# Designed miniproteins, single chains, continued (2): the designs that were tried, part 31

Each design is a single chain, and the fold is of that chain. pLDDT is the mean over its residues in the fold that is shown.

## One batch from the design tools (miniprotein)

Design m5117
Fold by ESMFold2-Fast:
Structure m5117 (fold): chain A 70 residues (1-70)
Amino acid sequence: MSAEEARALAREQAEGAARLAKEHPELAREARAYLEEEGDLVSAEALEALLAGDLERATELVEEAALAAL
């Protein structure tokens, strides 16, 4: 997977996650708490941004995590 492919995939994943968070906000809050407890602070912060309706911030964090995994 190239960095460009990872970025495009991350953006698509963030958009999908935003839709799910709007549909199931209580589950999104529970998932955020779980991620924070597990020490996955970047994913927890991304989910918090989705809950706040900040899709741009969430996409940015997901892109950063995807690029760091390369």
Scores: mean pLDDT 72

Design m5118
Fold by ESMFold2-Fast:
Structure m5118 (fold): chain A 84 residues (1-84)
Amino acid sequence: MSEEELWREVDAALATMYLYLGKKLLEQGKYEEAVEWFRKAVELARHDPALRAEALDGLATMYEKLGKSEEAQRWRKEADAARA
């Protein structure tokens, strides 16, 4: 295993953890805090399209909960593109 491969695995694991934390904050109604963790998950999931799409769906849900429907639609579109 190369150092680059190790860092990619670490990034995917961290992205998964940040997704979980974001979902927990969403359940608690802490929408603005949840956005921070979903954004970090998107960045770390750069090399995992499925994980990245899930993080983008999380962002879309957060913006919808914050009443920002246009931003929510943008993030949904990016999630769909990541799945394609």
Scores: mean pLDDT 79

Design m5119
Fold by ESMFold2-Fast:
Structure m5119 (fold): chain A 62 residues (1-62)
Amino acid sequence: MDELLEAAYRSVLANAEARRQGLGPGEQVTLDLAPEEARERTIALIGEEAAAAMEASIASQL
């Protein structure tokens, strides 16, 4: 269950980094972050409200 949340956090951060670098749709960035760090960085990036909505959406898919 936590693995899906971790994957979602890393995906959000990787997409933001790829956009910052101007990478194309076929390109991706690998982020090797601890789960807690990935969560904290995602909350810092999109805010607590958006992060909570994302967590709820993932939980509803389980």
Scores: mean pLDDT 72

Design m5120
Fold by ESMFold2-Fast:
Structure m5120 (fold): chain A 98 residues (1-98)
Amino acid sequence: MTEEERRSYIEELKKEVEKRKPEFDAQVEADAAASLPRTYERVREHLERVAKERNITLPQEEIDARARKLAEAVAYTAAQLRVIGDFIDEEIKRRREE
């Protein structure tokens, strides 16, 4: 059915991506690195606000360490989804236009 057809289509796209995996991984790493400083600031501000709202005093070093670890994970995941999404969108556009 429609969901199974979409799954098969996505699996075909994944196989094409796997053939170019080193280039794909390099693009993901570059995108993640570019977004990391902004992601870090956002995560740090969020942790500081949550600590304040919960009336918890955390050492700055602990906030910075937690923010960095979370920001690295978030930036990488977001970059991976963005690069995959762009690939899927371009493939759909190509198939609709010819």
Scores: mean pLDDT 76

Design m5121
Fold by ESMFold2-Fast:
Structure m5121 (fold): chain A 76 residues (1-76)
Amino acid sequence: SMEKEEEFLKEVQKIYDKYRPLIEEALKKGNLKEMYQLVIETAKELLKVAKKYGFEEAAKRLEEEIKLAEELLKKL
């Protein structure tokens, strides 16, 4: 429902507001590994929210993105 989607987006925004400045700081310091670990942590928090609201397609996409991101981190 539209109301459920709005609450999901609000929780998503709170996660980005928390992690975005941390990711930007790591990037400014040239710490690509730390930056990428924070990106993975962000995606894991988003996955918890997607599962909480029962957004199965969003959850599946986030699980796929986390796997790809973890694979890229191993190459750094």
Scores: mean pLDDT 86

Design m5122
Fold by ESMFold2-Fast:
Structure m5122 (fold): chain A 65 residues (1-65)
Amino acid sequence: SEEKEKLLEELREALLKAGFSEEEVEKMIEILKESEPSLEQLKEILRAAKAGDKSEVRRLLLKLS
């Protein structure tokens, strides 16, 4: 959906700002596209990324795989 695509763009920027490499961010976005998470799940990951909480980002992504 358009809304999910916008969240994925915000998430890419937030993950880079949190200190993940471009390579790690592309891998994470690929996982998210494959798992098709809900809007609420994407927002949770975005909140963790904006907080710079790399451990929480990784934990939330593992729950999707």
Scores: mean pLDDT 83

Design m5123
Fold by ESMFold2-Fast:
Structure m5123 (fold): chain A 60 residues (1-60)
Amino acid sequence: MKGLYRALVDVNSSNPRFLSFKKGDVLEVLKELNSEWVLARNLKTGEEGVVEKGAIEPLP
């Protein structure tokens, strides 16, 4: 799952472990953590955090 992905939904998390993003944001997936979660960076904010795989789609 390494690569560039697009956010499908808005996420605003008060927990610093989880990445906050808006629908349409481009996220760089840094590593797969398990079947449901990845570690990603939001290219707009520079923040890193955990993202649910179902909230993102691969860029073409």
Scores: mean pLDDT 82

Design m5125
Fold by ESMFold2-Fast:
Structure m5125 (fold): chain A 55 residues (1-55)
Amino acid sequence: SLSEQARQLVEEALARIAAGADPEEVLAELRKRLRELGFSDVEIDAGLADVRAAL
């Protein structure tokens, strides 16, 4: 499902940041991929806020 795909993308983003990637570059790529999956900007902003809270 789309929600499951979004969860996997979020977990991958967190793993990349933990490995030393630039958080803002990773979050920008995550935003693009979530948009391509059909999520609205409001939903994407909520998801990115969750990622930032987990950092």
Scores: mean pLDDT 80

Design m5126
Fold by ESMFold2-Fast:
Structure m5126 (fold): chain A 62 residues (1-62)
Amino acid sequence: SKKEHILTAAVLKLIERKRAGEEVTLEVAQRIIREFAKQMGVELSDEEVEELAREALEIVSK
């Protein structure tokens, strides 16, 4: 699904940031999710953005 693509892209971007020593917070994850959603023409509610951002952070923290 498009949401799965956004999640995967966000996870990869957050891993890249973590390896570079850059900030990896919920706020940063939400910004990244919103940017990919915009690029893909996908409308996400604020709740969906937060849910995907939290999931991405959980994956990156493994």
Scores: mean pLDDT 85

Design m5127
Fold by ESMFold2-Fast:
Structure m5127 (fold): chain A 88 residues (1-88)
Amino acid sequence: RFKEAIEHLLKGVKYLLEGNYEEAIEHFRKALELWPNNSAARVVLAIAYLKLGKEKEARKLYFELLQNGQPVVAPKNPKTYEDLKKLV
């Protein structure tokens, strides 16, 4: 299970780097299904949604990370979402 989650996460990253954002999203979603508390998978899934222009989906994932008590990479504030968008 843990190994399968990591494998999906790595495949998702590969697709993300290749610009295949839809395939990346599928693999990141499978990683989260196998390992729901994996904040890294949520972050890269949000990035993939932003790359496709799906801001609402990305924003929802970002706020889910904040509600689960897992700070991403910056202090918790509204500007942090704009910093996340900057990664795309």
Scores: mean pLDDT 68

Design m5128
Fold by ESMFold2-Fast:
Structure m5128 (fold): chain A 103 residues (1-103)
Amino acid sequence: SAELRRAGAILAERAAEAEAAGAKDAEEVLEVARRLGDRVLEALALLVLERYEEARELLGLGPEELEALRRAALNLPEELDPAAVRGVQERMARAALEDAAAR
């Protein structure tokens, strides 16, 4: 829980930085995320652009985790595997912490 809380704070900060940089659509968010080295924001932009395999490779997701993330993005919570959702959250949290530590 402490790691997830820390990752959430970092993600909020990165989202604010992207907004301050003037990102207006998913392609601009993708460019800002890559400039910031923010893999979670990059993966979310890739999902909006329907570039699912790139998002999967970036976060190291398995196929079940990618499907859970894709369905969550489409707002289909009743079809989510709770174990896959937890796996996605843990990988996103780790990526956020690693990216923050690299700066």
Scores: mean pLDDT 68

Design m5130
Fold by ESMFold2-Fast:
Structure m5130 (fold): chain A 99 residues (1-99)
Amino acid sequence: MMSAEQLEKRAEGLKSRIDFLLSVLDSISSSSDDPQIHQLVDEAKKLLDQANKLVDQALEAIKKGDVEKAEELLKQAEKTFEQAEKILGQAVDLYMQQQ
C-alpha cells in the first residue's frame, strides 16, 4: 500500500495533468468549428471533470486516514483520465485532417 504522502503527491500530479488536458481541449475547441470535434471535446471534458471529482474524493479519504479507499479512488481517476486522453487523441486526429 502507498503511504498517504505518496498518494497525495500522486493526486496532485493527476490534477496538474487534468488541468493541462483541459487547456489543450480548450485550444482545439477554440480553433475549430467542426461539430464532431466539439462533441469529442465535450466528452473528454466530462471525463476530466469525473476524474477531478475522484481525485478530490481520494484526498478526502486520505484526510480521514482511509488510505486503501484513497488508492482505489486514484486508480479509478487514472483510468477515467486515460479514457479522456484517448478521446483527445481522436479530436486531435480529426482536427489535423481539417488543419
Scores: mean pLDDT 87

Design m5131
Fold by ESMFold2-Fast:
Parts: sequence; structure tokens; C-alpha cells
Structure m5131 (fold): chain A 77 residues (1-77)
Amino acid sequence: AAPKISKEAVDAIIEAFRELAEQGLVDPELAEEYIKKLREAYEKGDNEAIVKAIMEGVNALDDAGRDAFAELVERRV
């Protein structure tokens, strides 16, 4: 089974994607799409969909974006 993701972790990931878009490390439209998917999955309690939305967002980033994402999430968790 997919690991259970806390609300705190979901919020940290959403804010990380917003900061990446603000810094130009990800397309703002793509970031907003992944944030929307993540929120919808969390609202439905679909932990599998939450994990998939996170993975899709991370996979859309280049190496620099992935490094920045990891640092942003680590600072908030």
C-alpha cells in the first residue's frame, strides 16, 4: 500500500511547488495543475492519488528543480 501522507506534508509540498514556480524552476501552469491534483486527492482521502500527484510533479522537474524542491520540503517538515 502507498504510505499515508499527512496534511502537514501535503501543505509543505504545495508551498514548495509554488516557490519553484515563483523562482522560474517550473512552469507556473504545470505547478498549479499538480497543486490542484494534490488538493483534490487529499480532499478525497485517496492516498495512492496523493503519492502519484507528488511523483508526477517531481518527475516534471529537471535536476536543479528536484534539488530545490527537496530543500524547500525539508525546511517545512
Scores: mean pLDDT 78

Design m5132
Fold by ESMFold2-Fast:
Structure m5132 (fold): chain A 57 residues (1-57)
Amino acid sequence: SEAERLEAEGRRAEAAGDLVTAARLYSQASIAAKEAGDEERARRLEARAMELASRVP
């Protein structure tokens, strides 16, 4: 699914230390999950995106 692809890209960005890109990708993955009706995944991804975004200026 689109959410799965975006989440996987977010994980790669996070592993590479690119927190800005990871936060953006997790946010996009959260939106895709919400559109697909995957409520739990959407909340988890949004929380992660917010946490990473709060760590960058």
Scores: mean pLDDT 84

Design m5133
Fold by ESMFold2-Fast:
Structure m5133 (fold): chain A 56 residues (1-56)
Amino acid sequence: DEAERAREEALRAGLEAGQPAAALAVVHETDRLMAQGRLEEARRAAERGARDLRAA
């Protein structure tokens, strides 16, 4: 669930920054990691992506 929440935050951050393609790339990577059961890695990927998108 933490990974799902981080995924949604990354998507929101990218859309707010006007970077929908970058937001979708983060979401796709997070979804891939979640599908593999790598939930902690998925959460970290989404959180990093959201931070990078907010900093842009």
Scores: mean pLDDT 80

Design m5134
Fold by ESMFold2-Fast:
Structure m5134 (fold): chain A 55 residues (1-55)
Amino acid sequence: SEKQREAAIKVLEDVFGIPREEAEKRLEELSKKMPLDEAIRQVINEALRRRAERQ
């Protein structure tokens, strides 16, 4: 849903520091290949992995 997409983008921006435009583009690319809930899960997992690699 629109609300799930917007909530995910806000988390990526506010918690992980990913620019809104980058988060939107990545979610759009993934949602063409998989359901939105799976796309959101994948993007968040990518952000978590990137954060772990910096520590």
Scores: mean pLDDT 79

Design m5135
Fold by ESMFold2-Fast:
Structure m5135 (fold): chain A 95 residues (1-95)
Amino acid sequence: MPALEGAREAKRGGLLAARESENPTLGVAAAIAGIGGEFAAEKLGDLLGGGAAARGGGEAARRAGEEAGNEEARELGERGRRLGLEGEELGRRLA
């Protein structure tokens, strides 16, 4: 499901940014957001806001990757954001 996949990518991106950054705070915050998004997507699904949680976590991970100068972390965050948008779109179609 897009929201769950997006939240997982956001978590991976945030953790990678935290490991590569001299200041890990932004990466750790993004990883926590991804974990929360994964939980929300699993419990609420795409229809009930899991997509929005995944989008937010993905955006945080993308920014953390940019700050760390880590392209893989940025790409993981961008994928999380994109998958979260797909989950939001699915939720809108079903609502």
Scores: mean pLDDT 72

Design m5136
Fold by ESMFold2-Fast:
Structure m5136 (fold): chain A 70 residues (1-70)
Amino acid sequence: HMSLSEKVREAIEKAMELMEKLPKDEAYQAFKKIFQELVDELVAKGYITKEQADELLKEAEKRFKEILDK
């Protein structure tokens, strides 16, 4: 069993690991790619709707920018 929030957490953790050794721009692009692939898979499997995927992307981008700024 893996909840939607746990899947999102794993994607964020991977992006954070990349951020440790990449410049902010590279880390941002890697994060966008990883998270986009994650939400696309969740939609394809029927776990979430496209609208929910768009909301998750919006929240993830906001969270990622907050992490970069702090």
Scores: mean pLDDT 71

Design m5137
Fold by ESMFold2-Fast:
Structure m5137 (fold): chain A 72 residues (1-72)
Amino acid sequence: MKEVEELIARAEELLAKAGEAAAAGRYEEAARLLEEAARLVARALELLGKPEEAEAVLEHARRLAEALRAKA
């Protein structure tokens, strides 16, 4: 359980940095940080026995990252 909490906390940190990068117009960096955060969330979901939700999170993040890169 602590591992899941640690993964979520690290993902929240990366999402905050992604938001800062996007606000600064650094869309490629924001996209990379978003994808890294999504991988941590997906890992946490797999540990909770929700692999289908993990795949959905990764796919959703991939599409959001593509939209961010389109702004760059």
Scores: mean pLDDT 85

Design m5138
Fold by ESMFold2-Fast:
Structure m5138 (fold): chain A 60 residues (1-60)
Amino acid sequence: SFEEDLENLVRGAGAMAQSGVPAAATVAMARREAEELIKAGVPREKVEEALRRAEQAALA
């Protein structure tokens, strides 16, 4: 479901950050995944909220 895709976006960003990937690279990956979800028909507002969570996870 797209809800699983959104949670995977946030979880993936957190995992990258925990692995020592720089925040800029993690955010770039999250933004790319977010764009693909929008192309797949996931509501933009839901993707943008998940992207904000992913960006916060990248900085943690």
Scores: mean pLDDT 85

Design m5139
Fold by ESMFold2-Fast:
Structure m5139 (fold): chain A 62 residues (1-62)
Amino acid sequence: KVSPEAIRAALAYFSTNPLKKNLSEEEREKIVEEIKKLEIAKGLSKKELLGAIDELIKEYAK
């Protein structure tokens, strides 16, 4: 349900920034804006990036 492109963009961000298990809604919004600054995130929507962040948290939460 989450695009592979959004997952790749989120992974690129988290390769240089720590992924926290307990992100608030406000923190997730801030991370989306930071990811959108990345070249590989060009053309990705906020909804896709939020979904990618949620999938990565789910994967790393256990």
Scores: mean pLDDT 77

Design m5140
Fold by ESMFold2-Fast:
Parts: C-alpha cells; sequence; structure tokens
Structure m5140 (fold): chain A 76 residues (1-76)
C-alpha cells in the first residue's frame, strides 16, 4: 500500500523531529509537528485527521478502536 509506505515515512520523520523538541513540549506542539510531517508525506486530509485524533485520544487514555478500524480501512 502506497499510503502505508507514506505513513511509515511520515512517522519516521515525525519521530526524528520530535527528538529536537524539549522533554516538556506540549501535546499541541507534538500534534502540530505530527500534522506537518503527515502533510509533507502527501497523506489524505481524512487520514491525517484520524491519526491526529488517535494521538490525542491515546494521550488522554481514551479508546481508539473505532479510529484504528477507520485508519486500516483507508490504508487498505
Amino acid sequence: SELRERLERALELFLERAKTLPADASVEELLELLRESLREAGLPQELIDLLLEGYRRLHNNEPTDELEARIEALLA
């Protein structure tokens, strides 16, 4: 899947860039960096929105099962 390959590259880029942020960086700063990395990789806006919501929910210890199912459907 081309989208899955782009996602993997975007996440690698995000993780590398995240290393340069302070340890006390806000969730908002991390979400913005993730958004930028996903957009640079050319991912569809719907997939970007789902991934950002997933990150937000994981940070808040909220369930992500519905989002994971929707993300997998888009990556198929």
Scores: mean pLDDT 83

Design m5141
Fold by ESMFold2-Fast:
Structure m5141 (fold): chain A 90 residues (1-90)
Amino acid sequence: MAFMAELEKALFKVKLEFLMQGKEELAYKASELQGIISAALAHALGLPTGRRPTAEEVARAEEYAEAIYPYLSPEEQELLDRALELLRAL
C-alpha cells in the first residue's frame, strides 16, 4: 500500500514537470503508465478496482517506463522497477 502511494506521487511529480517543460508526449506516457500500474497492483492485492493487465498493456507500460526512466531519481526508479516486476509476474 505505502509503496503504491509513493510510486503514484513520483509519477504525478514527473508528469507535472514534463507539462511545465512543454514535454506533453512524456507527460502522456507517464499518465498512461500510472493508470496501467495502479489497476494491475490493485488487482494483485485483490482490490475490487483492480484488473489483470493485458499483454499489450504490459508491453506498453514497459515502453513508457523506459521513455521516462532517465527523468526519475534513483529512489523513484527503484519503485518503478518493483512495479514492472509485479506486472510481468501477472
Scores: mean pLDDT 80

Design m5142
Fold by ESMFold2-Fast:
Structure m5142 (fold): chain A 72 residues (1-72)
Amino acid sequence: MTPEELYEKAKTLLENAKSLIEQGKLDEARKVLDEAERYARQLAVLGHTEQAEEIGKEINELRKKIDEKEAA
């Protein structure tokens, strides 16, 4: 998988996670975010640190949103 493919897949997973969170499917959203995090780690290993940091930041914000919805 190329760095471009990793980035595109990670972005698609983030979009899917947002949809799952809005639907209240929090466990499914967590699994999708874990998959996106694996792609971000691969991007970082390949030297695409800026893209990896972008994806990682979005993952952290979405995980926080999941935690807030579970606590409510």
Scores: mean pLDDT 85

Design m5143
Fold by ESMFold2-Fast:
Structure m5143 (fold): chain A 82 residues (1-82)
Amino acid sequence: MEYAELALELEKQGKFLEAEIYAALALAEYLESKGFPEAARILREGAEEARKLLEEGKEEEARRVLEEATRRAVEVALAEAA
């Protein structure tokens, strides 16, 4: 199953943070395919860390890690595009 499809299914189930994690993994694959490997790596690593924290019941830490990784990935992608 593609990460983007899994994210949509999780969102339909009300699992919003888990959906955001898989959406971030889908975006990381997309960025890597478009030639933004560092941004993709940052987002993928952050999403995997957030997934582990969520599995441990640390929802607020998982959200923080995902938000920080997303912000950093956008910053790096914009710098690589310039």
Scores: mean pLDDT 81

Design m5144
Fold by ESMFold2-Fast:
Structure m5144 (fold): chain A 80 residues (1-80)
Amino acid sequence: MREEVVAELRRAAEEAKKINPTAASYLYGVAAGLENPETSVEDVRALADRAVQEAKKANPEFAERIRELGDRAVAVLEER
């Protein structure tokens, strides 16, 4: 569900702020993209990939969780 994924992205971004503020900003970008019907799948995927790359610098396990969440965000967008 779009609303559920957006809520999880925002929660993950708040947690990421304590570890890597850059990863948090990309996660907020993905959440905003899901709420904008004109956002491209490519743009959301790029933001999610950047969030994963930044998260990997701090915690590999957190990066894997962020990757799964990003994949779900892209899937929701592709179902438009």
Scores: mean pLDDT 79

Design m5145
Fold by ESMFold2-Fast:
Structure m5145 (fold): chain A 66 residues (1-66)
Amino acid sequence: SHLEKGEAAYKAGKYEEALEHFEKAIAEDPNNVRALLLAAQAYKKLGDEKKAAELEAKAEALQAAA
């Protein structure tokens, strides 16, 4: 799955590659809290704190609704 490929890339320090996979996972399931949080972490590693905060806020809203 895209999520598994993203996690493998993230563990290898390939944050840009990880983000591509996490973005595909989010495109397939926009409510995937795990993919949103992992994408946020990848954005933080790449220095995009604004995108990270947007994704974390979306993940929080989804968790609050569950």
Scores: mean pLDDT 84

Design m5146
Fold by ESMFold2-Fast:
Structure m5146 (fold): chain A 55 residues (1-55)
Amino acid sequence: SLLRAKARAIKKVLEEEGLEASEEEIIEAIKKNDGNVLEAYRAIKAELEKKKAEE
């Protein structure tokens, strides 16, 4: 699925920024943003920063 390839690309970028997300979380973000990779990246990054601040 192209969805997995997109998720892996986003995951690598997040890891380079010191953030960690499961492929499943990233796939969900892509689905919620109608396959828009940039919006999915923004959404997942915001969620990760929120979770990190809450811990």
Scores: mean pLDDT 79

Design m5147
Fold by ESMFold2-Fast:
Structure m5147 (fold): chain A 59 residues (1-59)
Amino acid sequence: SKAVEILKKELGISEEEAEDLLRFIRLHPEPVAVYFLTLTYGISKEKAREIVLKVREAL
């Protein structure tokens, strides 16, 4: 999946973690997904939003 590959590349995570994260992003509104990425990976809000939008476009 293009969305899984984006998550693996952007966050340096495994395929399994990327698949789990993709399900989370699909299940939750954008602000919730952005906040989760910011907390979990210690990235900026701007970077988290960029990743979430790229992933949603790749779906």
Scores: mean pLDDT 87

Design m5148
Fold by ESMFold2-Fast:
Structure m5148 (fold): chain A 71 residues (1-71)
Amino acid sequence: SPEERALFLEFVRGQALALGEDPEEAVRRAERLLAEGKSFREVIEELGREYGLSEETLADLLATVETILAS
């Protein structure tokens, strides 16, 4: 839904900012991946790998995203 998409993109922006990355570039990349047909989970996995997140941090972010989107 547009509401879930907006919440997801704000989550991406906040996480990028917390990591010291460019939040607008992270949102732009997320929007492109979503336009390619990637799921929210797949977007987090691809961005997490690009930003060099540990497997533990990536797993925690995926669990958080699934909790937010499943509610």
Scores: mean pLDDT 80

Design m5149
Fold by ESMFold2-Fast:
Structure m5149 (fold): chain A 69 residues (1-69)
Amino acid sequence: KYRLRPGVTLEDVLAALGEDPVTRAVFAALLGGEPRSVAEIAEALGLPQSTVSRQLRRLEEAGLVERVD
């Protein structure tokens, strides 16, 4: 599962990954601070799991999200 690292803002995410609707939607799904799986986020947003997984990997590589078991 994934969650936003403490203090991460939408501005941080958009600066790292660029401006697009998918990036904004994935960020919004993580705003609650609770860990979510790829499947949970994909279902919540109505997006393919492959799309969500790719965005979460990019966010993790940028240091903006963390994995939690």
Scores: mean pLDDT 79

Design m5150
Fold by ESMFold2-Fast:
Structure m5150 (fold): chain A 65 residues (1-65)
Amino acid sequence: LEDLRKGLEAAKAGDAETAIEHARRAAERVNPLASYAAREAIRALEAGDIEQAIKNLEAAIRLAE
């Protein structure tokens, strides 16, 4: 959960590399639904779609709680 929050903060700051690193760490530790959302956020970050990445990270946080 903490890595998802750090990933979201990095994405909001425009730091895609840091956001991807935190989302990858989170995906290995959270439940499967939150992991799926975190991986979709990584794909959005890699595509340069920061808005979609933020939405997917927020969804991952809700699913992990």
Scores: mean pLDDT 81

Design m5151
Fold by ESMFold2-Fast:
Structure m5151 (fold): chain A 60 residues (1-60)
Amino acid sequence: SLESLSISELRTLLLELLGQIYEKLSSEEIEEIQKELEEHADDKEYLIELIERLKELLKK
């Protein structure tokens, strides 16, 4: 479960997912997500929500 992961592990997973969907997102969208990650670096709930959102994009 994502809830059992540390914030650092969640950030690592999120960066991996961003790499996988890089071609589906604009440079501006990627920069926006990276900025939000830095601003919410310690917000575990935010990181989990963003991971689930990115997983949905990969399922297309």
Scores: mean pLDDT 76

Design m5152
Fold by ESMFold2-Fast:
Structure m5152 (fold): chain A 79 residues (1-79)
Amino acid sequence: SRKTAENLKAVGEEYEAQGDYWKAGEAYRMAGLIYRDELKDYKSAAEYFEKAARAYEKAGDLESAKRARELSEEDRKLA
């Protein structure tokens, strides 16, 4: 649901504040999947996949960052 996606945004922001960038990336990625797959809101999905990519990059997880950026680019084309 949209509310679940908004809750995941808040969780991601809390993890960023704690310096747990990998968990922040996971929360943002999950929010992006809800916007894309449940809500068909490709613009919001692209935004959250971009947030996930930045968080993964700060965590040093370059492979997850690359995958999240690819999802963001795909969803931007559908928006």
Scores: mean pLDDT 86

Design m5153
Fold by ESMFold2-Fast:
Structure m5153 (fold): chain A 77 residues (1-77)
Amino acid sequence: MEEQVARVRALAARAEEDPAYTPELIVALLEGLLAKAKQENAEIDVEKLLEEIEEYLKLYGDEETAERLRKIIEEYL
């Protein structure tokens, strides 16, 4: 689980270098991470993860994607 969280963070950071790592890809990866956490009954600090991803999305001016992430996380709370 921790490794998956680290991967999502790394992809957000790499978005500046590689346009293939789009905010939409980050959303899809986060959805997969949360689904896996629910299946494995694993605990993750979803609020901290969201804050970190949102900071990277703000750098790209994609506030709409950040809002989509919030709704996804709320569904898993």
Scores: mean pLDDT 64

Design m5154
Fold by ESMFold2-Fast:
Structure m5154 (fold): chain A 69 residues (1-69)
Amino acid sequence: SEAERRAEAERHGELAVEAAKNGDAETAVAHLLKSYSIDPEVGERSRERAIKAAEEAGQTDAAKALRDL
């Protein structure tokens, strides 16, 4: 269903935010790409949240990797 697809995209977005906070740029990028492939609108919102979370956590390399997507 559409609701199930959105929930899956949002789950990947949340996993990307957590990975970004921990400095795991590869995992954050992988989850964001999955979120984008399922729902581009959710993917974009999740990217913005992940960048902000990485910056607030001082994870400069992760923030840069997410901006370069």
Scores: mean pLDDT 88

